# Designed miniproteins, single chains, continued (2): the designs that were tried, part 67

Each design is a single chain, and the fold is of that chain. pLDDT is the mean over its residues in the fold that is shown.

## One batch from the design tools (miniprotein)

Design m6313
Fold by ESMFold2-Fast:
Structure m6313 (fold): chain A 119 residues (1-119)
Amino acid sequence: EEEILELLERIKEATDTEEILRLLAELGRLLEEAESLSDEVLKEVVRMLMETFFNSTDLDVRVQASGLLLSLLGRLSPEQRRLAAEVMLELLDKYVPKSESEKRSLEGLRRFLQELLES
């Protein structure tokens, strides 16, 4: 878990697209190797991936961050999946869409996450 948290700090400080992509790939590897994540580490991972997605103008970074989030959600227990969905919804409520098409896509994502919480 400490290795994951250290990697999240490195992603947060990275400004170069190639370095961000390399660090996201390493995060994906560590997440696949982890047998379990604590709720605190899970919240930090979800927050970092969401913030990376929202703040990046690079398509490859956005695709990799969203791909890691979806892969992570598929591997979580129902309890941790709800926790992840709650963090994602909180961050979505604070994000201002850049276009009408993005607004509609994010409305669809919000509905999906709310359904996960109700299931």
Scores: mean pLDDT 79

Design m6314
Fold by ESMFold2-Fast:
Structure m6314 (fold): chain A 100 residues (1-100)
Amino acid sequence: SVMDRAIDSGRQQYNSSTDPNTQSTLSRVIDVMRSGRRDGWTPSQVMSRMYDVYQDTSQRIYDQSVRDPSNSSQLQQQRQQISDVVNDIHQMIMRGVRQQ
């Protein structure tokens, strides 16, 4: 299924990431996809909940960067990495829907 391919991609991204914030975000995203597969959510519903996870994590890291300017560059890099991996999973789901 589309979700099985997206989950496998998420696991690959998780295994290739070295940043704990990216890993924790991907773990939450994978859980959303697994729940969607189990409970029969539409791709749109899965993507919406994945973006809720992304927005929550991105805002938390942004708030940290404001309070800790000495680490702001690293935290901004982590936000970008999280954005990139979530977008990769999003594109895989979209391509899978178009093929079916």
Scores: mean pLDDT 82

Design m6315
Fold by ESMFold2-Fast:
Structure m6315 (fold): chain A 105 residues (1-105)
Amino acid sequence: GSSLLEVIGLILRLIGLEFDIEHDDSIPADLRARAIALIRRAQRVILRLVDLGAYDAAAAVGRRVIAHVEAAIAAARAGDLDAARAHLDRVEAVIAEAEALIASL
C-alpha cells in the first residue's frame, strides 16, 4: 500500500509542474491555463482521498495525473497540440473517476 509520505511527494511534484508550466511561454496560453486548472483540481481530489484514508487511490491518481500532464507538456513543446489536448482529456477523466470514487466512499 501507498504511504502518506509517497502521496506528499506526488503533491510536491504536482506543485512543481504547476510552477514550471505557469512560467513556460513556449506552451500555448489556453493549454497552459487548462493544465494548471487540472493540476489544482487533482491536488484537491488527492487531498480529499488522503482525508478519507484512501492512500493507494490518492497515489494512483497522483501518478496518472503527473504522467499525462508531463506527456501533454512534451507534446505541446514538440508542436503536437492534438496529442497535448488528448493527454489533458486523460487527466480530466482520471480526476472524474476519482471524484466518483470519493462520492461512493
Scores: mean pLDDT 92

Design m6316
Fold by ESMFold2-Fast:
Structure m6316 (fold): chain A 111 residues (1-111)
Amino acid sequence: GFSSSDYSTLYQAILEAAKEEGIELSPKLEAYLKEAVKEFPLNFQALAYLVVNQKILPLSELKNVPPDTPEVQKLTKTILEKLLEAYKLNPDLISPELYNKAKETLEALKA
């Protein structure tokens, strides 16, 4: 299972990635994303899709969201880079499951 630290660290990585990519988030979307990371912490592309497309969907439908490319893939990569940077600074912030899935996904996205 994932800890509150896993969810908090992933959520902060999403906020930092959005800021770096020049994407502005409404307070409503930020609150929504805080809950979405708890439901689908390993579905980085779906989380990036919500940010890029400014979408608030029922959480039950998030698993069926198709990735949009290339903007979604770019934001996904930035989220994963921020998440792995957080792990390097403090490995206790992220579970091995979240770390391994993030590393695997980032390696798959590299050209």
Scores: mean pLDDT 83

Design m6317
Fold by ESMFold2-Fast:
Structure m6317 (fold): chain A 75 residues (1-75)
Amino acid sequence: MDEERRRLQERLDEAIEEARKKGEYEGAFVLEAGRPLVLGSTLPFEERLEYLDGIAEAALKGDVFGANDLLSRLA
């Protein structure tokens, strides 16, 4: 459980840092704002990680609407 939470936090932090380095500041903001949904979701760990990867991909492309849509599915 703690290990799964740590992996989600690391993946999220890496995605936020990558978005900032690319100048995708709105994407980085959406990722950070989505942290409680990613960590608090009742979905299985593998599904949460898959959604997080999709959210990160959308955010890194500047697709803020796509990132927010995926985040809403974790709620």
Scores: mean pLDDT 82

Design m6318
Fold by ESMFold2-Fast:
Order: C-alpha cells, then sequence, then structure tokens
Structure m6318 (fold): chain A 92 residues (1-92)
C-alpha cells in the first residue's frame, strides 16, 4: 500500500498544483506573466521528475502496481502538458 499511497499523493499534488497554477495564468496581469511562466516551468520540471521516478518504481512492481503507476504517470504528464499549453498561449 505504501507505493500505491505514494502514487496517489503524487497525483493529488499534481492536480492541486495544476489547478492553482492555471488559475494564476488566467488571472495574471501583463507585469506578472514572466513570474507565472517561471512557476509553470518549475512545475513541469518537477512533475516530469516525479513521473520518471514512478516509471522506475513500476519496473519492479506487481501487475496491479504497474497499471496504477502507468495511469498516474499518464495523468501527471497530461496535467503538465495542459499547464505548458496554457502558459505558452498566455505568452503570445
Amino acid sequence: SELEETARRALELAQRGAKELMDKIDSAPPEEVEKVKEEADRFIGYFDYVAEQLEKAAENGTEEQRKLFRETVEEIRSLADEVKKKVDEKMK
């Protein structure tokens, strides 16, 4: 359960962080766009690292754990991609 709890906590943090960051991107005045871009870059880099660690953990897991980690990685990467697209559009 410890590995499964780790995956669920990682996803919850990614979901919360993405929501807060996307709200900041939407509400950012022109003078704060650069700071929000820096926050988005840090978020993307951090959760790319988290996804890589979960993929490594999955290699030695049970079939059920491999499925959970794969689905968690896919969701985290999807959230990071959505944040990237939103901030890139704001920078245009």
Scores: mean pLDDT 84

Design m6319
Fold by ESMFold2-Fast:
Structure m6319 (fold): chain A 71 residues (1-71)
Amino acid sequence: MIDEMLRATEEVRDEMLELMRQSQLYLDQGDIDAAYQKSLEMYELALRAGPDAGVAIVAASSMITSVRSAQ
């Protein structure tokens, strides 16, 4: 369980970093809607990671807030 949880957290981090990068690229291009969609995908990914995803959920929520604040 713990080792599976740690592995899931690492995979979630990699995918979240990729989604974060994509969201940032869309923001840089002025595509706020696409950036928001990528931040939502990040949040859904964090939720699916389970209870150890607390850190991931906080990071995803921060990204969503940043995208919305950029509007």
Scores: mean pLDDT 68

Design m6320
Fold by ESMFold2-Fast:
Structure m6320 (fold): chain A 88 residues (1-88)
Amino acid sequence: MLAELAAQVLANYESDPEKAAAYEEQILALTKELVEKALNTSGEEGEKLKEELEAILREMYEAMLEVAREIDAEKAAEVEAVLARAAA
């Protein structure tokens, strides 16, 4: 489901930014649910869920940055800097 939503964001980012934003909100909501589930799931299952979420988020981030650079390279660099700061 998340991968399908990420594909829709990419498909609509340039042609229909409002539709892309709606899919981004859905991804954020689902990601929050999965993160909360991973945080509340202990042991090996919790660690697997966290690794899976991290991989999905990384793929979505990299894909969105690539599209953003085609639209506005300077703004994409700012977003990249903000996310790098949040990770620290």
Scores: mean pLDDT 69

Design m6321
Fold by ESMFold2-Fast:
Structure m6321 (fold): chain A 97 residues (1-97)
Amino acid sequence: KKYLIKITIEEKEVDPQTSAQHAVLTMNIAIHEAYREAKRLGLEIKVKSAKVYPSGKAEIELEVTGSLEQVEELAKRIEKAAKDAGAEKVEVEIEEL
């Protein structure tokens, strides 16, 4: 089945430039981990969108083909990578397409 993983990353609010820069770095780490973990799990992924806002918020949409169990494992690894990178808040949502 095909799924959409929506990842929202929020960085600590300090100043807009620094928060946005941190959001870009964390977003790139999350995307890199998504590709790495998808390869390990044998999943096909596509980055549908990746957006960073001046508030230090980043939003990533990934299209993934696989089983729900594999997609949930992928989502957990991405969330952990973003948190380990220093994100203040990470939200992950999975939608069946």
Scores: mean pLDDT 82

Design m6322
Fold by ESMFold2-Fast:
Structure m6322 (fold): chain A 68 residues (1-68)
Amino acid sequence: SSLEASRLVAGRIDIIGARISGDRDDIIAAVENAARVLGLDVDRVREEALRDPEAALDRMERLLREAL
């Protein structure tokens, strides 16, 4: 649906913004929001982001793009 596509696009914008800011809380928030939109396990994705924030951002951006 157009609404679901809008959520996926917004999630990608959040990921890009978090990457630019480099702030840990922004990165965690963007990754958690992407996980919710994608129907993933938020707790697992948060744990991944705490270990490797760049890899988590890259993975979430890829999944959001592929879901469009």
Scores: mean pLDDT 83

Design m6323
Fold by ESMFold2-Fast:
Structure m6323 (fold): chain A 67 residues (1-67)
Amino acid sequence: AITFLPGEAGTLINDFKLSPLDAAAVIEYAEQNGLEISDVIAAIKLLKDNGKEITLENVKTRLDELK
């Protein structure tokens, strides 16, 4: 089980401009796949560095490649 720390969803919303719904969905996807929130943040940063849109679909695809 992933230990959810207060404010990590806030990082996804405030720093990466994800909606609260998309932030929750990304966290749930990470939990279902045995990934940590740090993996999610790393995936989003990689998308930004490559000029890709930060969408739920793109984040899920990137998380799958980081395994």
Scores: mean pLDDT 72

Design m6324
Fold by ESMFold2-Fast:
Structure m6324 (fold): chain A 109 residues (1-109)
Amino acid sequence: SELERVKKTIKKSVKDTIDYIKKNKDKIPKELHPIMDQALQQLQYLLDNVENMSLDELIAQLDKILALFREGLEKAKALNDRESARIFTMAEAMVTSMLILAFVYKRSL
């Protein structure tokens, strides 16, 4: 089905986002590790459960993850940490791309 193809694409993007964060986490100050760890936990939950999620549940989970990266970005800005801000901005962009794909599919129904 088309939904299964969307889920497969999102699953790959989630894996890429997890890998990007793990590669860059050591560049982020310890003050920002808790929010990054929460985001990683929610990405892992999505990766483990995407096959059994409805489209609306998938969108809600992606929105939750996006909110965590946006919170992390604001904290990075408050610390004047340009490298952390860049990392959170990239993670936000990756999740936003998944949301766009999910909403495009939802509009096709």
Scores: mean pLDDT 91

Design m6325
Fold by ESMFold2-Fast:
Structure m6325 (fold): chain A 74 residues (1-74)
Amino acid sequence: DIDERIKKAEEEGNKVLADILRKAKELGLDDETTERIVKHTQELVDEGRVVVAYTSSMLMIIGEALDREFREKQ
């Protein structure tokens, strides 16, 4: 449940992950796509690249949402 994951990230002080999960939920990303982006985010955060993690993950979410929207509109 994405809502429980957002709450847990907030409680743990992981604001980057919480924001990424909230954006994925807002734009209706599927669980598999969300997990790929979460993994990407955490790998970059673990490297100390917090700003790159946030920016690239947000772009990935927006790109996936736009691709989905494009496929749905016919």
Scores: mean pLDDT 81

Design m6326
Fold by ESMFold2-Fast:
Structure m6326 (fold): chain A 68 residues (1-68)
Amino acid sequence: MLKPSTVGLVFASEEEARRAGEELARGPETLAVRFEPVTLEDGARAGLVTVTFLSETGQDYPAGFERP
């Protein structure tokens, strides 16, 4: 049975995070996408994308995202 899962993804730049967030928002099982600009320890600006999606296992990445 499908169940909601939430994954936080950190990107090296705000621009990369926004692009990834837009792509994830187009996913067929995506329920919500949140983008948050973050500051890294060295003062660099980065982006955090939090995605909520439906998954049978809850361990898979959202559709359209490559696994590590």
Scores: mean pLDDT 68

Design m6327
Fold by ESMFold2-Fast:
Structure m6327 (fold): chain A 77 residues (1-77)
Amino acid sequence: ASPAEVMDAVARAVAAARAEGLDELADRTGHRVMSAIRAGDFAAASATAEEAAREARKLGAPVASEQFRRAADVARA
């Protein structure tokens, strides 16, 4: 996937996390994924998004969880 597609998917996931009250997860994940993308490390971006999806699910945020899983899939491709 292009960096722009990954950034767009992550932005949607971060917005969903904020909407579901997960501001700390949104901020932390946004920073880590953007750092990975800038480094060209799409595997690290994917892994970080997958971890965020699991954490969002544990915290009862299903929309954020789904959006982070989608972001991980985009980054992995």
Scores: mean pLDDT 84

Design m6328
Fold by ESMFold2-Fast:
Parts: structure tokens; C-alpha cells; sequence
Structure m6328 (fold): chain A 119 residues (1-119)
């Protein structure tokens, strides 16, 4: 499947270089999962500069994602329409929900931006 091919091209989070400027790709609705991610980014000195959501997200999911990101001091939430511009500004993409974000992962890889999977 395309997902299996994309998963094989993604790197584990542990290989993310310290001090990386990263784009977050996910749904951001799990506050506890985001707290863990925030702590791991802080430990690496990595900076999350933007978050991108899939077109499949409901308005309720988008509002919850915005609230969760704001609570943790994580970056603003953008639609996938901003993705090509944002990918030019970052060292890496971090993905939390690959099944929901196949187009975003594909574009990052096509543009030569390394993609790291958060487990």
C-alpha cells in the first residue's frame, strides 16, 4: 500500500538532529500525546514552527487542535494549502498520524524534506 511505502521512507523520531526547525503534521486532538511530543522536542532543542492539519478534520477537531497547541505553546495551526510554503522553511517534518496525512508526507518526501515518525 502507499502508506507502507511512505512508512518505509520515514525515519524514527530518535534520529531527529538536535536544534532542528520542524513542521508538525498530525491532528493534534490528543493533549497528553502532544505534551509528550513537546517534552521530546524541548529535550532536543528542536523548534516547532508550524502545525498542519488534514482536510479530513472536522471543525470540532480543528478547534480542539488549536486549543491544545495554544495551551502547550506549540505553533499556529495551518491548512494543508500552506504546506508547500512551510516545507521551504523547515529542516524536517514530524508526523504523529500518518494514515490521516498521506498527501502531506508524500509532498514533504517529494520536496526532499526528511520525515520523522512520532510513535
Amino acid sequence: SELQQLLSQMRPFEELPPGSRVLLVGDFTDLDGLKVLKNRLDELGAEAVAAVYPLSMSEEEKELAKENLKELGLPPLYSEEKLPELLKTVDAVLVTHPVRNVPQIRLALEMGVPVYRVT
Scores: mean pLDDT 84

Design m6329
Fold by ESMFold2-Fast:
Structure m6329 (fold): chain A 89 residues (1-89)
Amino acid sequence: MELLREKIREAARRIEERHHDPEVAERWENIVMAILDQKENKISKPPQELVDKVKEDQDYIQEKLEKDPSLAELLEEEAREIEEVIKEL
């Protein structure tokens, strides 16, 4: 799992470099890491605070996507392999 966490961090870095918005990269990394932590630790009921934080991060990214549709393509490109691996866990 550490290798997957490293890939997530590298993808977030590339998102920041290509989109020039560190907030989007940080929030995307937080969402993906939270999903991975839930899968890895078999958390059936995540804490409400974590659920609320992930929703806040998702809402922020959604607002940015509405203003810049090119961000959707970038996020899909960088996240594709990582999200597929996480879904299979």
Scores: mean pLDDT 76

Design m6330
Fold by ESMFold2-Fast:
Structure m6330 (fold): chain A 74 residues (1-74)
Amino acid sequence: MRSPEEVRESVETALAILRENAAHLSVAALERLFDELLQGVRENPTLSEEEKEELIREIEEERARVLAAARAAA
């Protein structure tokens, strides 16, 4: 991933895949995948601090929703 637009598109795609597969994944697997996605954004050298904050916020919001739903289903 090189441009901020490409990074955002990749994050949006990853979040869509996680949403679609949440029912088939354990809470531990979901937590690991979200942690990996967050780490990738934090360590990306091409994103500005503002772009990182925006993407991290979106990922954290989705993480909270998906994990809450997964825990409620247990």
Scores: mean pLDDT 78

Design m6331
Fold by ESMFold2-Fast:
Structure m6331 (fold): chain A 58 residues (1-58)
Amino acid sequence: SLVDVIRQGMDVYNQAVRLRRQGNYQGAQQVLQQGIQRNPLSGRIAQMLYQTDQMYNS
């Protein structure tokens, strides 16, 4: 369902943000890219959320 796609995107986003906060920028980019490859819609949602978070916290 669309709700499950959004939830999965949020899970990937949360993983990427945690990695970035640990200073693991490479790991953050890898989980975002893997998310896109596994499910493009969920991955793009995660990427958009991550970019928004980075804009307001960088």
Scores: mean pLDDT 85

Design m6332
Fold by ESMFold2-Fast:
Structure m6332 (fold): chain A 64 residues (1-64)
Amino acid sequence: AAAEAARRARIDKLMSLLGLTEEQRKQIEKDRERASTIPPDLPLEEQQKLYAERRKAEEAARNG
């Protein structure tokens, strides 16, 4: 729910303000991004398209 999402965002911001170790912060962000990268309510085909698009964009950025 929106209320829970807002509460989670505030907690995350508060943890950052507490001055967590850079490595700990990166780990938390990685876990969050993995969980939030692709919504679970999307069809599998849509999820695969998003993964493919992201990979292509990253490779294009590398090659210029």
Scores: mean pLDDT 64

Design m6333
Fold by ESMFold2-Fast:
Structure m6333 (fold): chain A 85 residues (1-85)
Amino acid sequence: DLEEELRRFAEEKGILDLLEELKKLGVSNALIQKIVEGKEMEALKELKERGAPEEAIKGVLEFSIALGVRDLKEAVELTVRRIEE
């Protein structure tokens, strides 16, 4: 179930609110999966080809940025906690 997988992933990354906003803007689970896989340029191209509003394009960029920032912060925190030295 792609929707459930995406929801769990977003909860784990602390970006469930951004995922829900993308869904409200009509961004499909398949396009969101492409963003999660690092294929955000393909997702943006498909949205533009479908004539998606600028709000959807902006939402995709914000989700992608937040995903990258949260992933980096999580990696740093885990490293610091494991390496007490």
Scores: mean pLDDT 72

Design m6334
Fold by ESMFold2-Fast:
Structure m6334 (fold): chain A 88 residues (1-88)
Amino acid sequence: MLDPREVHQALLDIAELIEQNPELAQLFIELLKERYGIEIESVKREYLKNLPPFWIAEPISILEARGLIRFTSFDVSLPAEERLELLK
């Protein structure tokens, strides 16, 4: 069982990696607007840190389900770059 704080931090780290890809960042923003009715300027930690963890996790899961990202490890002690591949 993971500490909820570690899970939240891991989701924010993944979102920062997504922010480095403009196409994926735009899709993430659109998913948040479509599913939760919120508009953010970017996928930066400063905009996401106050959102519920599930609101961050669901767009990530949708991007994974669409084959746009792939998890290579679920070890939260590893950097996001070692746990996740951006496919687009």
Scores: mean pLDDT 74

Design m6335
Fold by ESMFold2-Fast:
Parts: C-alpha cells; structure tokens; sequence
Structure m6335 (fold): chain A 100 residues (1-100)
C-alpha cells in the first residue's frame, strides 16, 4: 500500500539518523517529525494537500534544527546531516505519493 511504502521510507531514514546522530533530543525531534509526515499522508484528501503539509512539516523541522544548532545542542555537521536526511525522506515520500 501507499502507507506501507511511506512507513518503509521513514524506517530507513530513522535507521540512518540513529547511526549518524548521537543527540537524543535531535533524534526525538526527527521521530516526532516523521510521525507528523505519516499522519499528513494518511489524513490528506488530495496529493496536493499531502505534499503541501509535508513541505510545511519539513520547514518547521529545519527551523527547529537550526534553533538547536544556535543553542549549541548539536554541531553544524549534525545539523547538516539531519537536514539532508529529512530532505531526502521528503523527496522519497513525494515521489511515492505522485506515483500512487
């Protein structure tokens, strides 16, 4: 199903994040963001709505990652890795939605 493919993409992104990011607060933020993305896909009434909601969720995630970096909670390298993983996840999920 569409949701199964989205869940698989999320599980792979979480696995990669856990390997590369030692910060527990940052990982929790990523897990919470992934849950919001899944809920957006499940509840959206159209592909356009799903994509828009995913983009808004990702924007909020990037803002919070930058906030954590400014506060000295994560390094600049960790912030770049998190934003990269989240960006690739968003791209993959959008492709899954568009091909459905």
Amino acid sequence: SLLDKVKEAIEEALRLAKQLIPNEEALKLFEETAKRVLEAVENAKSKEEAIKQIEEILREFVDRVREMERAGKISHEEALILMSIAGELAKTIKEIIEES
Scores: mean pLDDT 88

Design m6336
Fold by ESMFold2-Fast:
Structure m6336 (fold): chain A 79 residues (1-79)
Amino acid sequence: MREEVEKIVAELLSEFLPELEELRKKYVEAGVRPSKEERKEILLKMLEAAEEKAKKEKLPEEVLKFIDELRKEVEERTA
């Protein structure tokens, strides 16, 4: 069900969250804010990496579908 899929996707993304947080911290320390395009690019890159890992680990298709849905949501919101 969706709740289980969300948990799996969160675990996949959590592996990349430290890198995203470090990048955010660097922007804050530099006194600048990443542009909408930069934030979109970073999020899409992480979602793509999570999707590739899910495919390699042969995770359920529902997990891949949810990651794809999140990617489309990011593209729509930040376009």
Scores: mean pLDDT 71

Design m6337
Fold by ESMFold2-Fast:
Structure m6337 (fold): chain A 70 residues (1-70)
Amino acid sequence: MLEEQLEKLAEAMKAGDIETAARLAREISEETGIPESEIVERAAKRLVEEGKLSIEEASKLAQQVLDLIK
């Protein structure tokens, strides 16, 4: 399910495991047809909404993941 995959992606981002996060974002994008940028943004938003990361920290991690996918 998309929600379970987004949670795994969010956990990897929170842990600073950018390589795993980039791989998960690509896999989810391939399975769902949703762009990697939207998937990464959804995971980052989830971390902020759950109080696990600040907006600034989540944005920085999202950018690092997207830069690696590029």
Scores: mean pLDDT 82

Design m6338
Fold by ESMFold2-Fast:
Structure m6338 (fold): chain A 85 residues (1-85)
Amino acid sequence: MKKLSKEEEEKIRERTRRASLLAEKGVPHLSDEDGVITYYSAAGILKAAIDFAKKMNDQSLVQELQEQLKALEERIKRGEKIIKS
């Protein structure tokens, strides 16, 4: 079946892009309130985008967004290890 239009897909992608930019700018300490807030904000945006894709019944987009969320979480974990060192 046809899924989202290219325009609709780009809108969702822009939202996940903003989440990635937040992560790039603001994850010095995950144990600090600031680090937790940054993690929550970025992950929350991605989770909302995943929920939207699920309601659109676009499993391919759901997979893509879930992979982006995993990459974000992994990047945050690596940042935490580096700053602990």
Scores: mean pLDDT 59

Design m6339
Fold by ESMFold2-Fast:
Structure m6339 (fold): chain A 96 residues (1-96)
Amino acid sequence: MAEEYLEKVKKLGTEEEVKATEAFAASAVLAAETDIEGFPKKAEAQAKALKEVMKDDEVFELAAKYTAAKVAEALPENGEALKEAILAAAEKVLAE
């Protein structure tokens, strides 16, 4: 369940990182709803912005997992592809 990832962010991260995680999830859902074809590029840009406020890679990975779960819940017909796009974007940002 998505909430499990958010609870881990709350335990390991700061209040700022929790708010950034929730904002990332909301922005990703909106991006997927408005432009599903452009979503992977938008997810990458949003993941880069999220990483700028997060010092801990584990917290960032949990935020990405929470966002992926929230997008899959909001758009279940495309959920797996959208989830993979978010996780791939997060992995790419961590590799840079």
Scores: mean pLDDT 82

Design m6340
Fold by ESMFold2-Fast:
Structure m6340 (fold): chain A 80 residues (1-80)
Amino acid sequence: MLELRIRLPDGSVVTVEVEEGETVGEVLDKIREKLPDRYLPGVEKLRQLLINNDGEDKVIDETSLIILQENIEYFLRKYG
C-alpha cells in the first residue's frame, strides 16, 4: 500500500492510502472524500488535466504518484 500526503493551502496535511492497481481517477476520488468542499474545484481541474490529456486513466505507479502529489498541492492552492 502506498501513502500519499497532501499539504493543503491552510498548512494541514491529508493522508490518502493508495491501493495496488488503483487508477489516478480513483485516487483523486479518495482525495475528494477527505477535502473541504472549497478544494473540490482544484481536484476536478487536475483530473481534467491528467486524464483528458492522456486519453486514458492510468494505474498509479511511483512516478504517477509523485506527479499527482506535486500537481494536487498546486491546484488546491490555485483554485481553493
Scores: mean pLDDT 75

Design m6341
Fold by ESMFold2-Fast:
Order: sequence, then structure tokens, then C-alpha cells
Structure m6341 (fold): chain A 50 residues (1-50)
Amino acid sequence: IGPSILRLREMTAREVGAQDPAYRERIEAANRVGRLEGAFEGMGLKADLM
């Protein structure tokens, strides 16, 4: 999965976010989306089939 890669990126971005708090917020949002990626992508795939 995709969320695994997002998690790794988030860790790296966390260090960069220390310089830019705005970037950290974006990564935090991306990490949240990563959690829903499985369900979100599943819905997307189902909708595409429908």
C-alpha cells in the first residue's frame, strides 16, 4: 500500500516542516488522507466500475 509510502514521506517532511510550519500542516493532511486511501481508493474503484 500507498499509505505506507505516505507515512514514510510524512516522517521526512516532518523534519522539513520544522522550517516551514505550512508544509507540516500539508503533510499532516496528506497523512490523514493516507489513512482513508484504502477506503477512499476502494470507493473510487467501485465508482469507476459502476
Scores: mean pLDDT 57

Design m6342
Fold by ESMFold2-Fast:
Structure m6342 (fold): chain A 119 residues (1-119)
Amino acid sequence: LAKAVQELADAINEFIVATSEEEKEKAKEELKKAVERLLEAMKKSDEEERIEVAKQLSQGIIETAEELAENKSKPEYAEAIENFKAALELILEILRPYESDPAVKILIDGIEKALEILE
């Protein structure tokens, strides 16, 4: 689970900083793989562990959204914000079929809150 969490965080960060079309396509592919690996790792973990990890991930995602929103007047942050929104929307699309899992639902709720902050 910890490895899958780190891989997801890394994939999100790569997506945020991608500038070329090639980098964006690669980041999208890696993000999809990271989300699928997280779902597999969650299924193999205890429910309480999955819920605690989901809460921590949700908080991290929300904090990243708040940091980006505070800096939206800077040109470099404009692209980062749009990339982060795109990454979050992609993650939601992959997670939604699994929302019956309480841990996945916590992640979905956290991502939806992050998207609201970035409006």
Scores: mean pLDDT 84

Design m6343
Fold by ESMFold2-Fast:
Structure m6343 (fold): chain A 97 residues (1-97)
Amino acid sequence: SNMERLEELIKRLDELIEKLKELLERAEKIGDKEGVKKAKELLLEAEILLGLAYIVLGVSKVIGEDPPQSLIDRLEEKLKELEEKLEELEKRLKEAE
């Protein structure tokens, strides 16, 4: 269901945010100013997406309707973009060692 997809998206975003916090700490420890900036930008985008996902979840529960598939598809696509950028940041930090 679209509600189950939304709950899974929230879980994946929580995991992404925790990983980004670890990468931010790593970038700070090695003195990678660009890596720090990228990690902070990705954290901001991930937190905004998480907030939006919680709004959709809350509204859907209040009205008793599943969220629209097109909206869930858009949120999942944004999450995928963030996951790809996280992998790029991980690779950058590994190469900077």
Scores: mean pLDDT 89

Design m6344
Fold by ESMFold2-Fast:
Structure m6344 (fold): chain A 84 residues (1-84)
Amino acid sequence: SEELEKKVEELRKYILENEDMTASELIQKAARLLTQALRENDPEKAVEAMAYAKAAIEVAKRNNQPDGLIKVAEGLIEAAKRLL
């Protein structure tokens, strides 16, 4: 939904502005949040997982990091979307 997309983008911006994390650390955080979303049936954690994964893509691109990191983050976004 447009509302969910807006929440993800607002949280992505917040993460990039307020958290000093590497792309790998952002991916690890997204994976942990996705695991929590699955375990607890919590769509809010799925939204958070997507935001961290999108932030990871931005950080990876900004630092010219390997496409493999971007692909992992994209996979986490796809998995999180299936929970919504």
Scores: mean pLDDT 87

Design m6345
Fold by ESMFold2-Fast:
Structure m6345 (fold): chain A 68 residues (1-68)
Amino acid sequence: MRILVYNEYGVPIAGFDAKDQKEIADGLVRELGLSKEKAQAIADKLTKDGEVVEFKVGPQTYKVVKVS
């Protein structure tokens, strides 16, 4: 599956391939510097294609979507 990350303005800031929720979490740690716990919580919510999950890092809001 392809994972895409957007900032609050809809600008793509990261994209990577993952095969499962663990690889989604690992990708979020690598690309965004999230804690393992926060990355895993976001990954566990990404269960449906096209589902957008919003999260915050400090004052910034990001959106992540799974595409496959």
Scores: mean pLDDT 82

Design m6346
Fold by ESMFold2-Fast:
Structure m6346 (fold): chain A 59 residues (1-59)
Amino acid sequence: MEKTREKAKKIFEELGETELWEEFEEKIKNTPDERKRVQLETAMALRAIGLEIQAELEK
């Protein structure tokens, strides 16, 4: 999961969406339930991938 988070962080930073990364990080840190944390990490990864795809399509 850490590798996925690092990749997502890089994508958010590269696309200028650092605020979204910070929002996900805050939500994950404030979630004590491990299953909910995994769901948030998955949502973060999917959002990052979506942003990357959208950026590619806009070329």
Scores: mean pLDDT 77

